# Ledger of designs, part 45: designed miniproteins, single chains, continued (5)

Each design is a single chain, and the fold is of that chain. pLDDT is the mean over its residues in the fold that is shown.

## One batch from the design tools (miniprotein)

Design m17549
Fold by ESMFold2-Fast:
Structure m17549 (fold): chain A 70 residues (1-70)
Amino acid sequence: SLAEAREHFRKGLEAYEAGDLKAAFAHYAKALEILDGLPPTPEVRALRDEVAANLARVLREMAEREAAAA
């Protein structure tokens, strides 16, 4: 449901604030999975865009950390 997607997005944001990039990634990915199963209403599209942007940020930071470790 949309409420479940919002809950995962909230948990992803909390994980990101705690510095847990892997947990943030997992929650954002789950939110997108749920949203992909819902009708593409304006509310669903807006949340999907916001989750996708936050997921892209986490992926970029994970890649930058990997590159810095090399």
Scores: mean pLDDT 83

Design m17550
Fold by ESMFold2-Fast:
Structure m17550 (fold): chain A 67 residues (1-67)
Amino acid sequence: MSPEEARRETTRAHGEAIDRAKDLEEAIELVRRETRRLVGRASSREAADAVRRTGEETIRLLERLRG
């Protein structure tokens, strides 16, 4: 898995999690859980870094909407 593939997969998983969430708190929790899962499945350090960065960006966006 390339860093670009990891980012695309992570973005898709985040979108699915957000669509399932009832509110911003649940969305943040689900995004954290999906990011952790995808980091564990990453085949390289670079892919894991891409997943972590994408997760941090998504959580930051959701936290801004919350506050």
Scores: mean pLDDT 83

Design m17551
Fold by ESMFold2-Fast:
Formats: structure tokens, C-alpha cells, sequence
Structure m17551 (fold): chain A 67 residues (1-67)
């Protein structure tokens, strides 16, 4: 296995967790399209790039509150 893949997985694990939790919370309110899921992933990734765990969690909370 690629060691770089393991390093990326470890670094991004909180983001993946936040993404999955956000999608599940939103799906509990209404069905999501593939486009909506992609948009959520993009917004969380952008928030993570600016301020990793805290930024991604804040954006997830905002998205869930908006729903």
C-alpha cells in the first residue's frame, strides 16, 4: 500500500467523519441528490483547507442548521 495514502487518510480522517455525519443529519431531514452531496463535500473541504477541524465542524453545523 502507498504510505502517502495512509498519511493522507490519517490527516483527512476528521474531515471524512464530519462529511459523513453532515450528510446523515441532512438526509434525516430530506433526501439529498448526488449534486447536493457533492456541494456539501466541496464546502466542507474548502472550510477544512482554511481551518481544518474547527472550520469543517463550523461549516457542517451551519449546513445542518440551514436544513
Amino acid sequence: MDAATDARSARAQPLVRILNETIRALEAVRPLSNEEIHEIAQRLAAAWAADPEAGARREAERLIAEA
Scores: mean pLDDT 73

Design m17552
Fold by ESMFold2-Fast:
Structure m17552 (fold): chain A 55 residues (1-55)
Amino acid sequence: MSEEARRIAANAARAAAKASGRGQQTIMDAGVHELQKIGVPREEAERLVREAVAA
């Protein structure tokens, strides 16, 4: 997976947190969904979002 995908995951997770204010689970779901829309497989999307949220 490219560094681009990680940045997209981090940005999606951060944007979801700021926009909705719902917490970790919703941020994770939003990030995974955004990555899947651009063609990232679910398993890789989950890993990238977890890494981005944890950092």
Scores: mean pLDDT 67

Design m17553
Fold by ESMFold2-Fast:
Structure m17553 (fold): chain A 66 residues (1-66)
Amino acid sequence: MTLEERIAAAEQALAAGNQHFAAGDVAGARAAYEQAVEELKGVKHPVKTEAEVQLGVLDIKEAVGV
């Protein structure tokens, strides 16, 4: 898998995570965001940073029981 293919896969995973998040599916959103981060593991990229930020938001939601 090339870097461009990994970026495309991460963008799709981030979009899927955003869809799950909008639907209130915290577990589905988390899995998708974790996939986006894994696709770009070892790469500094805005898509990875956005997925990591969203994972932090989900951790807060899980901690407060929503």
Scores: mean pLDDT 80

Design m17554
Fold by ESMFold2-Fast:
Structure m17554 (fold): chain A 85 residues (1-85)
Amino acid sequence: MDAVVEEAVEEVVAAAEAAGADGAEVEPLVRALFEALAAGDEAAAEAAWQKLAEYLKANLSDEQALAVLGVLVAAAKRLAEALGL
């Protein structure tokens, strides 16, 4: 489980950095989201998602933010499959 969360976090952070975001600022936001999803904490996942989405909108263009969101959705799907959800 932990290895799948780490892979998902690293993939999304790398995509955000490629888009021009600060990986050090994105990493804790993505980690909070994926840890909440792995724990089944829907309220924490929603709060983490809102904070991450606001950061991306404030720091990236719409096209860059959508590209990062695409990677995030794919990573979240793989995490859910690995957890047997």
Scores: mean pLDDT 82

Design m17555
Fold by ESMFold2-Fast:
Structure m17555 (fold): chain A 86 residues (1-86)
Amino acid sequence: SMEELERKRFLAGIYMEIMKTYKEEDAKDFPEELREKIKKAIEALKKKAEELGVTSVDEEQRRLAAQIKDRAGAPIKLAKELGLVL
């Protein structure tokens, strides 16, 4: 549906904003299995954002991204909400 497509584009935009400041070292203290899952989520989300044609983010997406404290865990949560298999 259009509503579902708009929701997915909105979430992909939040992901893109988070990734501007994300570093692998943000997950350095996580177990290896979780770090691998995060890497898979990041790659899946990059491909999904490209498929959805998300090239820019709005002010609300930037505001919501800035409020996310668990930056390392965010890719897994966003991938799950977007229905991506990890």
Scores: mean pLDDT 78

Design m17556
Fold by ESMFold2-Fast:
Structure m17556 (fold): chain A 91 residues (1-91)
Amino acid sequence: MGEELVEAAKKKDYEKLKKLFEELVKEYNSLSDDEEDKKQEILEAIAKALNILDPSFIEKMQIEVADAKSEEEKRKGFLKLAEEFIEEKLK
């Protein structure tokens, strides 16, 4: 799934990218705290896909989540920004 998300980003297939992103977010939210490695794999796949679309995305994300007080809050901020970024590309 992560590889498919990256390929969709390379092809600028925004509808497929959105579908795969939503599936990965559902998987991420279903994982328990002891499945940290799997959570990291999902976050890395999303970050790689978004960096392909906009190489400055990670820098913009870091600025936006600078006020986050916990790793969980940063991750929630990242996923929200990723969703908004993908939605904007569909316009």
Scores: mean pLDDT 78

Design m17557
Fold by ESMFold2-Fast:
Order: C-alpha cells, then structure tokens, then sequence
Structure m17557 (fold): chain A 64 residues (1-64)
C-alpha cells in the first residue's frame, strides 16, 4: 500500500517529496521497471530489507 511504501521510505531517510517524484515519474512513463529496480536497490543501500524494497518496487510497477 502507499502508506506502507511511505513508511519504508521515511525509515531510511527518503523524503516524501522524493517518493512522490518517483510515483509521478512511474505514472508518466519517465521511470521504467529498471529505474524502479534501481530505486529499490537504493533503499536497501540506505537500510531497507530486500523484502521491504521488493514491496516498494511491486507497488510502483502496479501504478502503470
């Protein structure tokens, strides 16, 4: 869910503005699946679990 995605992002220091930009870029076609996967890897590098990062990626990909 969006609330769960926001919680993961906030926990690793990703701002709501940065997350909303990623959501907008996915919806507009600016961010493809590879860009989403890069963002998920970035979340892991900042301290998210692989499971949390995969949940974020799956949510973002579902917006298209």
Amino acid sequence: SLDEVKAVAAAVGVTDDALQKMIADVKSGKADDRSVNVFARFLVDKGATVEQANAVANYLKSLR
Scores: mean pLDDT 83

Design m17558
Fold by ESMFold2-Fast:
Order: C-alpha cells, then sequence, then structure tokens
Structure m17558 (fold): chain A 84 residues (1-84)
C-alpha cells in the first residue's frame, strides 16, 4: 500500500470508528480504530462484515447510519483526491 492510500485508509477508518461508536456499534468501532492505528485492511474487512450483518438484519433502521458513514467518507476521499 502506498503512503497516500495508507493515510486515506487510516483517516476513513478513524471516521468510521467514531460514527459507529456514536451509534452504539462498539465492536465494529473498535475494529475500525485498530485499522486506523495499524493501517491493517484486515480490521476494516472484519468491521465491514459486522456492519453488513446488522444492515442486512434491519436495512430500514440502519439506512441513516449507512448514509452517515458513507457521506463524510466520500467527502474525505474527494478532499484527498482534490489535494492530489
Amino acid sequence: MKERELKMLRELAAHAAKVLEEAGLEEAAELFRKAAETGNEEYVEKAVELVAEVVHADPEKMRPLYEKLMAPAAELAAELEAEE
């Protein structure tokens, strides 16, 4: 992974951890925190699987959380791309 990609991973993972922690999904938030700290994509994959299971079980209830996760992540990705 290149330095830019690692920085993006860490920033997106840190953001996801905060959003998930505020939503009460502590286990997924902890995995994203570890991804932000270590840059290890394996933690992101595990966290995404946990979020996907919750979303699949109750898509309507989880839709606002998913939108909150994706909108700032997309904004951060666009900001990093614009900086490049």
Scores: mean pLDDT 71

Design m17559
Fold by ESMFold2-Fast:
Structure m17559 (fold): chain A 78 residues (1-78)
Amino acid sequence: MSPLERLLAEVQELLREAQEVVKRNPSNKKAVEAEMLLGSVELHLATLKRLGIDTLSPKLEEHVRRIMKEARDLIKES
């Protein structure tokens, strides 16, 4: 498992949590925002994996982890 694959798996787990909250409460704007943020990051990491890129730059990891923190806060407030 590459560092990219591990981070992608963590993003996908958190995205599933956001999707479950949205499914139960579709009018919850914070949960919808979390789903959108995580979906964008998941698509980016999945695209890198499709291109055969298995290396993760420190700047990209830092950016993704910031988005995950913002999304967790949005989910908690949902």
Scores: mean pLDDT 86

Design m17560
Fold by ESMFold2-Fast:
Structure m17560 (fold): chain A 93 residues (1-93)
Amino acid sequence: DEAEKIIDENIELFRELNDEIGVRMLEEIREMYKEAKEKGDKETIKVITRSLKDINEFLRRYKETKTPRDLTIYLFVMNAAFTEVWITMQMAK
């Protein structure tokens, strides 16, 4: 599963940064993704998939540059994506 692989790669970065909150956030996204698949919630699956692609783009930029600016942008995108996924799941209930 490509989405789960992207989540694992992002978790590795947060472990390298010693950021437990970031790791927990990604594990929550993983659980949301699994729950959406089990329920057949196509809207939530699309939102999570889109968010993971966006996150992966900024993760790639940070890995290339290693700048504090790109790390900050990556973390901002991650937080925004988590919020959107969580709101989408609440509205689907």
Scores: mean pLDDT 78

Design m17561
Fold by ESMFold2-Fast:
Parts: structure tokens; sequence; C-alpha cells
Structure m17561 (fold): chain A 74 residues (1-74)
């Protein structure tokens, strides 16, 4: 689990952007930030993003594409 305050702030901002329908901004932030985190934090971020995308009603195909892009950035 992530205990880094910066990680929690980034995850929260991504969730807020997704809830606001600002998908491209959420993805840009996640792509910029993911490489700065530990492998454990990266795995946790992918889980948080996946859950937030599902809650925001993003279709499964689009969620798969986004998560693949984030994994490729690691």
Amino acid sequence: SAMDQEFQAVAREIEALLRAGRLEEALALALKAISQFSPEQQAHLLTVVGAALQEAGVPAEERRRILAELRAAV
C-alpha cells in the first residue's frame, strides 16, 4: 500500500479528473507521474485508475487501452 503523501495526492487528483469527465487530463497526469513511483506504487496506481475509470462509466475497451498505455510507460 502507498504511504507516500504525493502518491495519494496524485491518485486523488486522477480520480477527481475522471469524475469530472476529464479523461485526457487524467491520463496525461497518470502517464507523467507513474514513472516517478516505486513498482508497488505503480501497481497500486493502476488499480486505483482502473477502479475510477469503471466508476466513471468508461467502457471496458477504453479502460483496457488506457491501462495498457500506463503499463507501457513503466
Scores: mean pLDDT 79

Design m17562
Fold by ESMFold2-Fast:
Structure m17562 (fold): chain A 60 residues (1-60)
Amino acid sequence: SLDDIVAEGKKRIAAAKTDDEILEALGDSITRLLEHGGDSPETQRAIQELVDLANEALAR
């Protein structure tokens, strides 16, 4: 489900130790979300949630 992909993406971003690892986790998760949900409002909301989390992680 989209929720499972978001949960895995959040876990990977939280576990990332470098900026490159954060960006890789974000990119992989966005690809999976788009492949699963297409260009739906639910997919776009999920992408934004992961983007916001990645931005917080990059600012740490």
Scores: mean pLDDT 84

Design m17563
Fold by ESMFold2-Fast:
Structure m17563 (fold): chain A 98 residues (1-98)
Amino acid sequence: EKIVLSDEVILEVIILLRAGKPDEAERLLLSTPSLKVSPEEAREQEIRYLALLKLVREKKLGDEEIREALERIVNKELSEEEKEALKEAEELVKKEEA
């Protein structure tokens, strides 16, 4: 069993970090209650966030674009770039598990 943050909180943390507000991101993380999830759900969340972080970094996504990308990933309505990012994130998680 793993402890994770909600997708909404992770999204806000990414937006704050992108805006150059690490202190605000840290406060949000420290004040937010964690969710207890299955190992499978935690793994899926990790893959999703790694993919989102890659897209934010490489494509310089705006706040609205980050929200839309997360919604597409959660709903499995993936663009080609989002599919590639998810595949790369899954391979990274698989290597970490080995």
Scores: mean pLDDT 68

Design m17564
Fold by ESMFold2-Fast:
Structure m17564 (fold): chain A 90 residues (1-90)
Amino acid sequence: MDLGEKLAEAIKEGDAEKAKEYLKQLTEQARRALLELAPDMSPEELRELAERVRAISEGMAEVASKFSKEVAEAIREAGEELAALLLAAA
């Protein structure tokens, strides 16, 4: 089972602590991938990717909010962190 599946399972089980731990691990993996890709991207492409990351994280947070408001807020925070990283590289 990948980290995304573990995150979804923890959210459904109402385990906010485990959900936040898996979210942190996923965010770190995403950050590393984005840092590897960023040097090969234009400022415009980086801004477009940042917008997509925000949209995806907001959608995920809305679904997660049905189970845990704390996890929904953590997902939004993670998305904003990744978007800010991309915009700083632009």
Scores: mean pLDDT 83

Design m17565
Fold by ESMFold2-Fast:
Structure m17565 (fold): chain A 89 residues (1-89)
Amino acid sequence: SVAEEVEALIAAGDYEAAMELAERAFIEQADSISSSIPEEILEKFKEAVRVEARMLAAELRGDEEEAERLRRELEKLKEELKKLLEEAK
């Protein structure tokens, strides 16, 4: 399973590969249920997931500066996504 592969990569210290695998699986699942979601919202959501995966990988490897930078980018993307969701109502 994807979860077992992610756990194996984390155990090997390959945090970036583990997060990339988890991110891809999540985005593919999101795509399968996205037929009613506007493309702009879906793309912004995917971008947020990618940034969050990179942030978690940075935290796991102890790169505090990169994790903080990515956390700020993620917060900005969440605000943009919230605005798009409000406009879609």
Scores: mean pLDDT 75

Design m17566
Fold by ESMFold2-Fast:
Structure m17566 (fold): chain A 76 residues (1-76)
Amino acid sequence: MAADRALLAALRAALEALGAEATVELADDGTATLTVRVGDSEAVITETASSTTVATTGDEALVHRLIGEAQRRVAA
C-alpha cells in the first residue's frame, strides 16, 4: 500500500513509464497523497492508517486501470 516512501517512489516511476504524470507526498503521520494525471483525467488518492479516499475527475476507469497496472509492476 502507498504508505512506504520507497514503494511510493517506485509506483510513481511505474506510472510515468505507463505515460501518466504522478506526484507523491508522504506526511510524518503516515498519510500518503498520490496525484495521478493522464490526459484530462486526474485522481487524488489520500491514504491514512484507517482509511483511503479517492477524488477522481474525468475517466475514473482509465485512471484506476493505470494505477492497478503500476501496482502490479511494483509488486512483481
Scores: mean pLDDT 74

Design m17567
Fold by ESMFold2-Fast:
Structure m17567 (fold): chain A 117 residues (1-117)
Amino acid sequence: MDEEIKKNAEKLLEEETKRMEEALEKGDVTSAVASAIRIMAIRNISGLEPTKEELLVRARMLIDTAETLLSKGTKSDIEKAVKFAEKARELAEKAGDKETAKEAEKLLKKAKEELKK
């Protein structure tokens, strides 16, 4: 019973992760966020810890959002970009992906530098 519930939850998480990735590729932030919320709900209901893959997809989404905010150039948007880049770094580090963590760290430094202007 428990093994079957976990298998079904894992399959749903794979499907929603794929939808989130497709939405991000298309620049559909609204659909990507909706998929991210569903992933969180599935994890909470099933008691599953986030997978390494899910943490990486979340980190990539936050990097993309931070880059978009940084391009808008308002002080408020830059402050949000700093927070999103910091969170992306944390998630990438938790996932053990050094390349994504370095990418988020670079974006974080750029956002902090813009905030000082």
Scores: mean pLDDT 77

Design m17568
Fold by ESMFold2-Fast:
Structure m17568 (fold): chain A 79 residues (1-79)
Amino acid sequence: SAKEKYEKKMKEVYEHLKKAHEAVAKKDYKTALEHLDKALKILEEIINDESLPEELRKKAEEELKGLKELKKKVEELAK
């Protein structure tokens, strides 16, 4: 189902966010940014998937905005 497809993709996003969080805790900002970029790519795939209901794509778009803000904060910490 469309919901199962969405949930599977969001689980992948969450796994990358966990790895990014662990990397930040170790001050490994390069690895954190790599995992954030992978999560962003999956969210963009969800947003562009016309087989998914518009409601789920809009939820992914909102998550993408929050994740882009988080990425900017991690980039600032890496300076």
Scores: mean pLDDT 88

Design m17569
Fold by ESMFold2-Fast:
Structure m17569 (fold): chain A 59 residues (1-59)
Amino acid sequence: MKKAVRELADAVRNGDEERLEELAKKLGISVSVGRLVANMVLQGLISEEEGAELLRKAS
């Protein structure tokens, strides 16, 4: 899951909406949840490990 958090963060950072949608579908989460978790990690509000836990609960 930490790798998934990094991939979501990279997609958000690059403005890659198509990649964000693909990753969210693969993880079984909504695009909104994926974007929210990615932004929280990018802003340093949560760790990658905490982001991974949130994705696991949302899927």
Scores: mean pLDDT 82

Design m17570
Fold by ESMFold2-Fast:
Structure m17570 (fold): chain A 66 residues (1-66)
Amino acid sequence: AKEKLVEALTEILVEKGLSEKEAREIAEKTIYDGENLGDLLREKGMSEEEIKEVEDEFVRAVIEIS
């Protein structure tokens, strides 16, 4: 379950312009370590609009995978 969530979040973040390495690190911190996704994305310079899009897409991915 967590592995598929990491993959889904990584793909979403790559589509938003993050490198695969950065996207994967953020996804792993979010899914395995419970860090706040919005805070991590803000630190990388993502706008509030982009963060909301990522969160909305990730919620949809969670519903589909679960």
Scores: mean pLDDT 82

Design m17571
Fold by ESMFold2-Fast:
Structure m17571 (fold): chain A 106 residues (1-106)
Amino acid sequence: TPAEAQKLVDEALRRLAEDIYARADELLETGDPGKFTMVIMGAMVLHKFGRKEEAKKVLETALRKLKEQGDIKGIQDIAKLARKMGFEELAKKAEEAAAELEKKKA
């Protein structure tokens, strides 16, 4: 029973993460913090289930959109998450993007 319940939850989370992966660009277009949180959660779920390349692509899409929007805090959040997930090159790119945007505002 606990194993069957966990399997159903895992299958639902995978389907949700796959939907978020397919719609990441659309979800991030409006700059809505709730939609951003959904995209981040989708990347985390993909990573948890070993779909690391798809998780990375979701975070790369998020970084691109946040750079276009000038959202320094969002970029910093992507950098921290990417580093935690082992995407060191992506984390470095996000850190550099945040630093450049802060320098332009100073």
Scores: mean pLDDT 82

Design m17572
Fold by ESMFold2-Fast:
Structure m17572 (fold): chain A 62 residues (1-62)
Amino acid sequence: MSPIERQLRQLIEELRDDLATARRLLERETGYSIPADVRTEAQLLALVPAVAAQAERRRAEM
């Protein structure tokens, strides 16, 4: 697992009781658009590889 993936998983786990905040932080920090129907911890964790890939692309464009 990449360092970015590990960091994103940790953030979701820490915010499991406030997944709306986790979604907003992931979108803000990575630029990834999370689908409106993704609301559970398991669904957010399943998106981590895609979110991490988007974050890596965004970082490379700086």
Scores: mean pLDDT 76

Design m17573
Fold by ESMFold2-Fast:
Structure m17573 (fold): chain A 130 residues (1-130)
Amino acid sequence: MADLLEAAELTKAAYGQTYLAGLLAKAAVKSSPAEAKGLLSQAAQVTSIAYDLTLKALELARRVGEEEAAELLEQAYQLTSEAGKLLDEAVKSSPAEAKKLAERAAQLTDQAYQLTLEAYRLLSDRAKAL
């Protein structure tokens, strides 16, 4: 039960950071070039944190035998990894290219958010059933 609660809380932290990364990427798309660079750097850093939290949640979900939640977290981990790469490229790109990369990263973080939120629901429901 304690390990299930820990997996659920790490997954909750992961979807919270993924959501924030998506908001920052969307804000960068709508901002001036000067403001966008700062927002993209913040989005990349928050995406890195979300990536690390998702990996820890994935490892715990596997350890406690929650295979369905682990599969969702593995997909979210891959999407968050790709979003992070796009945001790192966006920081180094022209304003027009940075906008396109940030738009794609926002789509990937939105998908990762939905997957981690569903994984949290599965893990929290299992913890409550014990």
Scores: mean pLDDT 88

Design m17574
Fold by ESMFold2-Fast:
Structure m17574 (fold): chain A 49 residues (1-49)
Amino acid sequence: MTGEEALEAAIEAIKKGGFAAGVEAAQKASNTPNIRISRLIAEAAKTLL
């Protein structure tokens, strides 16, 4: 999956459930086992809001 899909999923999740939901959505969308990368994607999504 592309990084843009993970970023968009994180943005939508943050709007509905806050930052923790964004991290979870980013991890699912990116299929990344590394939680640090998922947190970084969620932080980028937060700055775009």
Scores: mean pLDDT 73

Design m17575
Fold by ESMFold2-Fast:
Structure m17575 (fold): chain A 87 residues (1-87)
Amino acid sequence: KEEIELLIQQAKEEAAAMSPDELAQFKPEDIEQEKEKLRPLSDEDLAKKLQQANNALESLEGSSAPEEVEKARVLRVAIKLELLERG
C-alpha cells in the first residue's frame, strides 16, 4: 500500500516538474487518447499501469523496437498527467 502511495506521489511531482519542451516531444492526440482510457480507473489502478509501463520500458532497453518504446513512454506520461490532474 505505501509503495503505491509513494509511486503516485512521485508521479505527480514528475508531471508537475515536466517542462513544455519535454511534453512537446509527444503528440497531444496520443496523450489525450491514453488519458481517455485512464479516466475510469482508480488511482491504485493507474499506479499499477505506471509500474507496467516502467517494466515494459526496462524490458525494451537495448531493443530495436522504437514504436513499442514510444507507446510505453506515452502511456507513462499520460498516467503521470492524469494523477496530477486528480490532485
Scores: mean pLDDT 78

Design m17576
Fold by ESMFold2-Fast:
Structure m17576 (fold): chain A 110 residues (1-110)
Amino acid sequence: MSKLEKIKKRIEELEKRVDEIEKRVEEVINDKSLSNKEKREKLSELMMEVMEISAEAVLLRMELLVLKKAGEISQKEYDELMDRIDEILDRATKIEDRIIAEKKKILEEE
């Protein structure tokens, strides 16, 4: 149970980090006071943060699989937590795509 509670807390923390990064990406994109160079630099930093979230989510999937094999988690709870991790990964991918698209647009603006 204590290991499972720690995993649940880490999933909740990742969900919050995804919400915060998604908001920060849109704030950077829509900030007309930032130069193209400043936008690229901030978007690159946000890209690194999104990649870190994806890496941690993948590790949490592996930890859940270990708990399931050990019989320390119910099928229902395993399925629920895996779905939440899959949603984090899906949202992270969409944020990465959004950053890539905007960085391309900035580089093509002369």
Scores: mean pLDDT 89

Design m17577
Fold by ESMFold2-Fast:
Structure m17577 (fold): chain A 62 residues (1-62)
Amino acid sequence: SAELGRETVRLFAEGTVENADPEVVARITAMIEAGASEAEIDAAVATRDRPTAAAAYLLHRL
């Protein structure tokens, strides 16, 4: 179901953020709070940190 799918995605995203560098997470969170789009955040972060950016952005929208 859509509800179970959303819960699974949320748990995966939470794990991704929890295992990331806290400084990177704080920077991404600041960009989200400033109203940056998903594409703007992706462009602003290093390629290796894009999964963390996607996870944080998704959690903000859930």
Scores: mean pLDDT 78

Design m17578
Fold by ESMFold2-Fast:
Structure m17578 (fold): chain A 67 residues (1-67)
Amino acid sequence: MKPLLGVPVVDFSALAHPAPSPEELRERYRAAIDRLHQVAPDIVTPEEREHALRSLDELAERLRKAA
């Protein structure tokens, strides 16, 4: 079979599988976005990456507030 060049962002369910804390999940999402930007900069522009990182910060704050 052809080996797939993994894109961690695609496997969000796997990232959440161990039921990590909101902070751990945020760091995993951030790392996945960084990797996606590195391997596919034409797909994810620096502006989109920065927006996604800010959205993660907002999500982390909402999760902390809701908990």
Scores: mean pLDDT 63

Design m17579
Fold by ESMFold2-Fast:
Structure m17579 (fold): chain A 91 residues (1-91)
Amino acid sequence: MVTAEIEQKKGGKTTKLRLEAESVETLTAMLILALHLTFKGNATKITIKVEGPLEEAQKQNEAIAKRIKELYPNAKATFHPDGTMEITIEK
């Protein structure tokens, strides 16, 4: 399973959305759609967790980060030792 939590903090307001999918491809598609329609290309923090071995999780996180950066070149990705990835997208 793959999970993403999108958080946007703007003007004293916090918006959060949690997405879950069985595949990285499905989660990536849902994440891109949410970023475009709900968050308008702005996210204070996106936390992505891929379940499974750390090596596989890292590889899949790198693929997700690459796809997001193709649409949002200003996106910044940070990989954590626990296999969690954090992405920030600010205009």
Scores: mean pLDDT 81

Design m17580
Fold by ESMFold2-Fast:
Structure m17580 (fold): chain A 67 residues (1-67)
Amino acid sequence: MSDEVLEAGERLQRELDRLWGLNDIDSLTEVVKRTNDVLLNAKDDKELAAGLREVAEWARERVRELE
């Protein structure tokens, strides 16, 4: 369970890193949705949950700046 969630979080983080050059609101919004979904499944892993929370907050802030 934890290993699968950890890998999903890592993949999501890499997706976000790739999207750093993108200013597409739709793509960033989808990343936020994915991050939130993984975060819900990673509640038992405090470190992963904390990292994903920061990623979700960053992405939302960026979407807000683009709007």
Scores: mean pLDDT 64

Design m17581
Fold by ESMFold2-Fast:
Structure m17581 (fold): chain A 59 residues (1-59)
Amino acid sequence: SAEDEALKASVEAGIALYSKSASYSEEKRAQALQVLEEGLAAGRPRREIMAEVDRILSG
């Protein structure tokens, strides 16, 4: 859906920004993408998916 495509684009943009951070790791990137994929498949609220992705990339 357009909302799912917009969420994916937002997460990818966030990952691109975080890839320039000293705290960034490939493990965090993979985990964030897995949360997005599984969350969308399970029908989780987009705000909850975004919050969890942000926690992974910032933690």
Scores: mean pLDDT 80

Design m17582
Fold by ESMFold2-Fast:
Structure m17582 (fold): chain A 84 residues (1-84)
Amino acid sequence: SAELEQALRALVQAGQALAAWLLKNPNPEAMKAMMEFSEALGNRDEDKAKKALEQLKKLAPDSKEVDALAAATDAFFAELKKEE
């Protein structure tokens, strides 16, 4: 659907913004959590994606980019459930 495509685009943009922030604020554990998040998204595993986001928030508590990614992730999985 158009709504799912919009949610996916927003999710990609939020992920790219966080990746750019992590390159400016290097943290190897946060980079690992971001990779785990990307893997969970590829597998459509909402629970694992949320756990990776919780780890990212603990490692980067001042990052608005993590909060934006969490919101985009919730919107994406909400739209994905409507298509099932």
Scores: mean pLDDT 84

Design m17583
Fold by ESMFold2-Fast:
Structure m17583 (fold): chain A 61 residues (1-61)
Amino acid sequence: SEEEIEKIKKHLEDLLAYARANPAGIPGAIRQVEHIKKLYPEIKEYADKVLAELRALQAAA
């Protein structure tokens, strides 16, 4: 549903915010986003954007 997709997007945003504040949590956030992407193929493009930002944070850390 559209409501469920919005909740998943919010969760991905929260994971990214957590990773920005806690660099040690970046690998865990990447794993969780990859898992969500597998469960919800409809979120793939959005999850890929979040993953790109997480990978950039990892490279900068």
Scores: mean pLDDT 86

Design m17584
Fold by ESMFold2-Fast:
Structure m17584 (fold): chain A 69 residues (1-69)
Amino acid sequence: SKLKELEKEVEELKKEIKKLDPNAEEAIEIIDYIFENALKNASEESLEDIIKSVKEGKPIVLERVLEQQ
């Protein structure tokens, strides 16, 4: 399911951030907040776009998720 795929992607992002800085709690909290907010207010298609951007190495426009609030 798409939800399981999104959860896996989020966990992978958290692991990559922890590789750079094990104490990056603020960055991880921001990621959790954004995805919780996206699941609450954004469409499934918007979440897919964000995941694709990350996989392609494009910069994430986090504002896109927040603006849809």
Scores: mean pLDDT 59

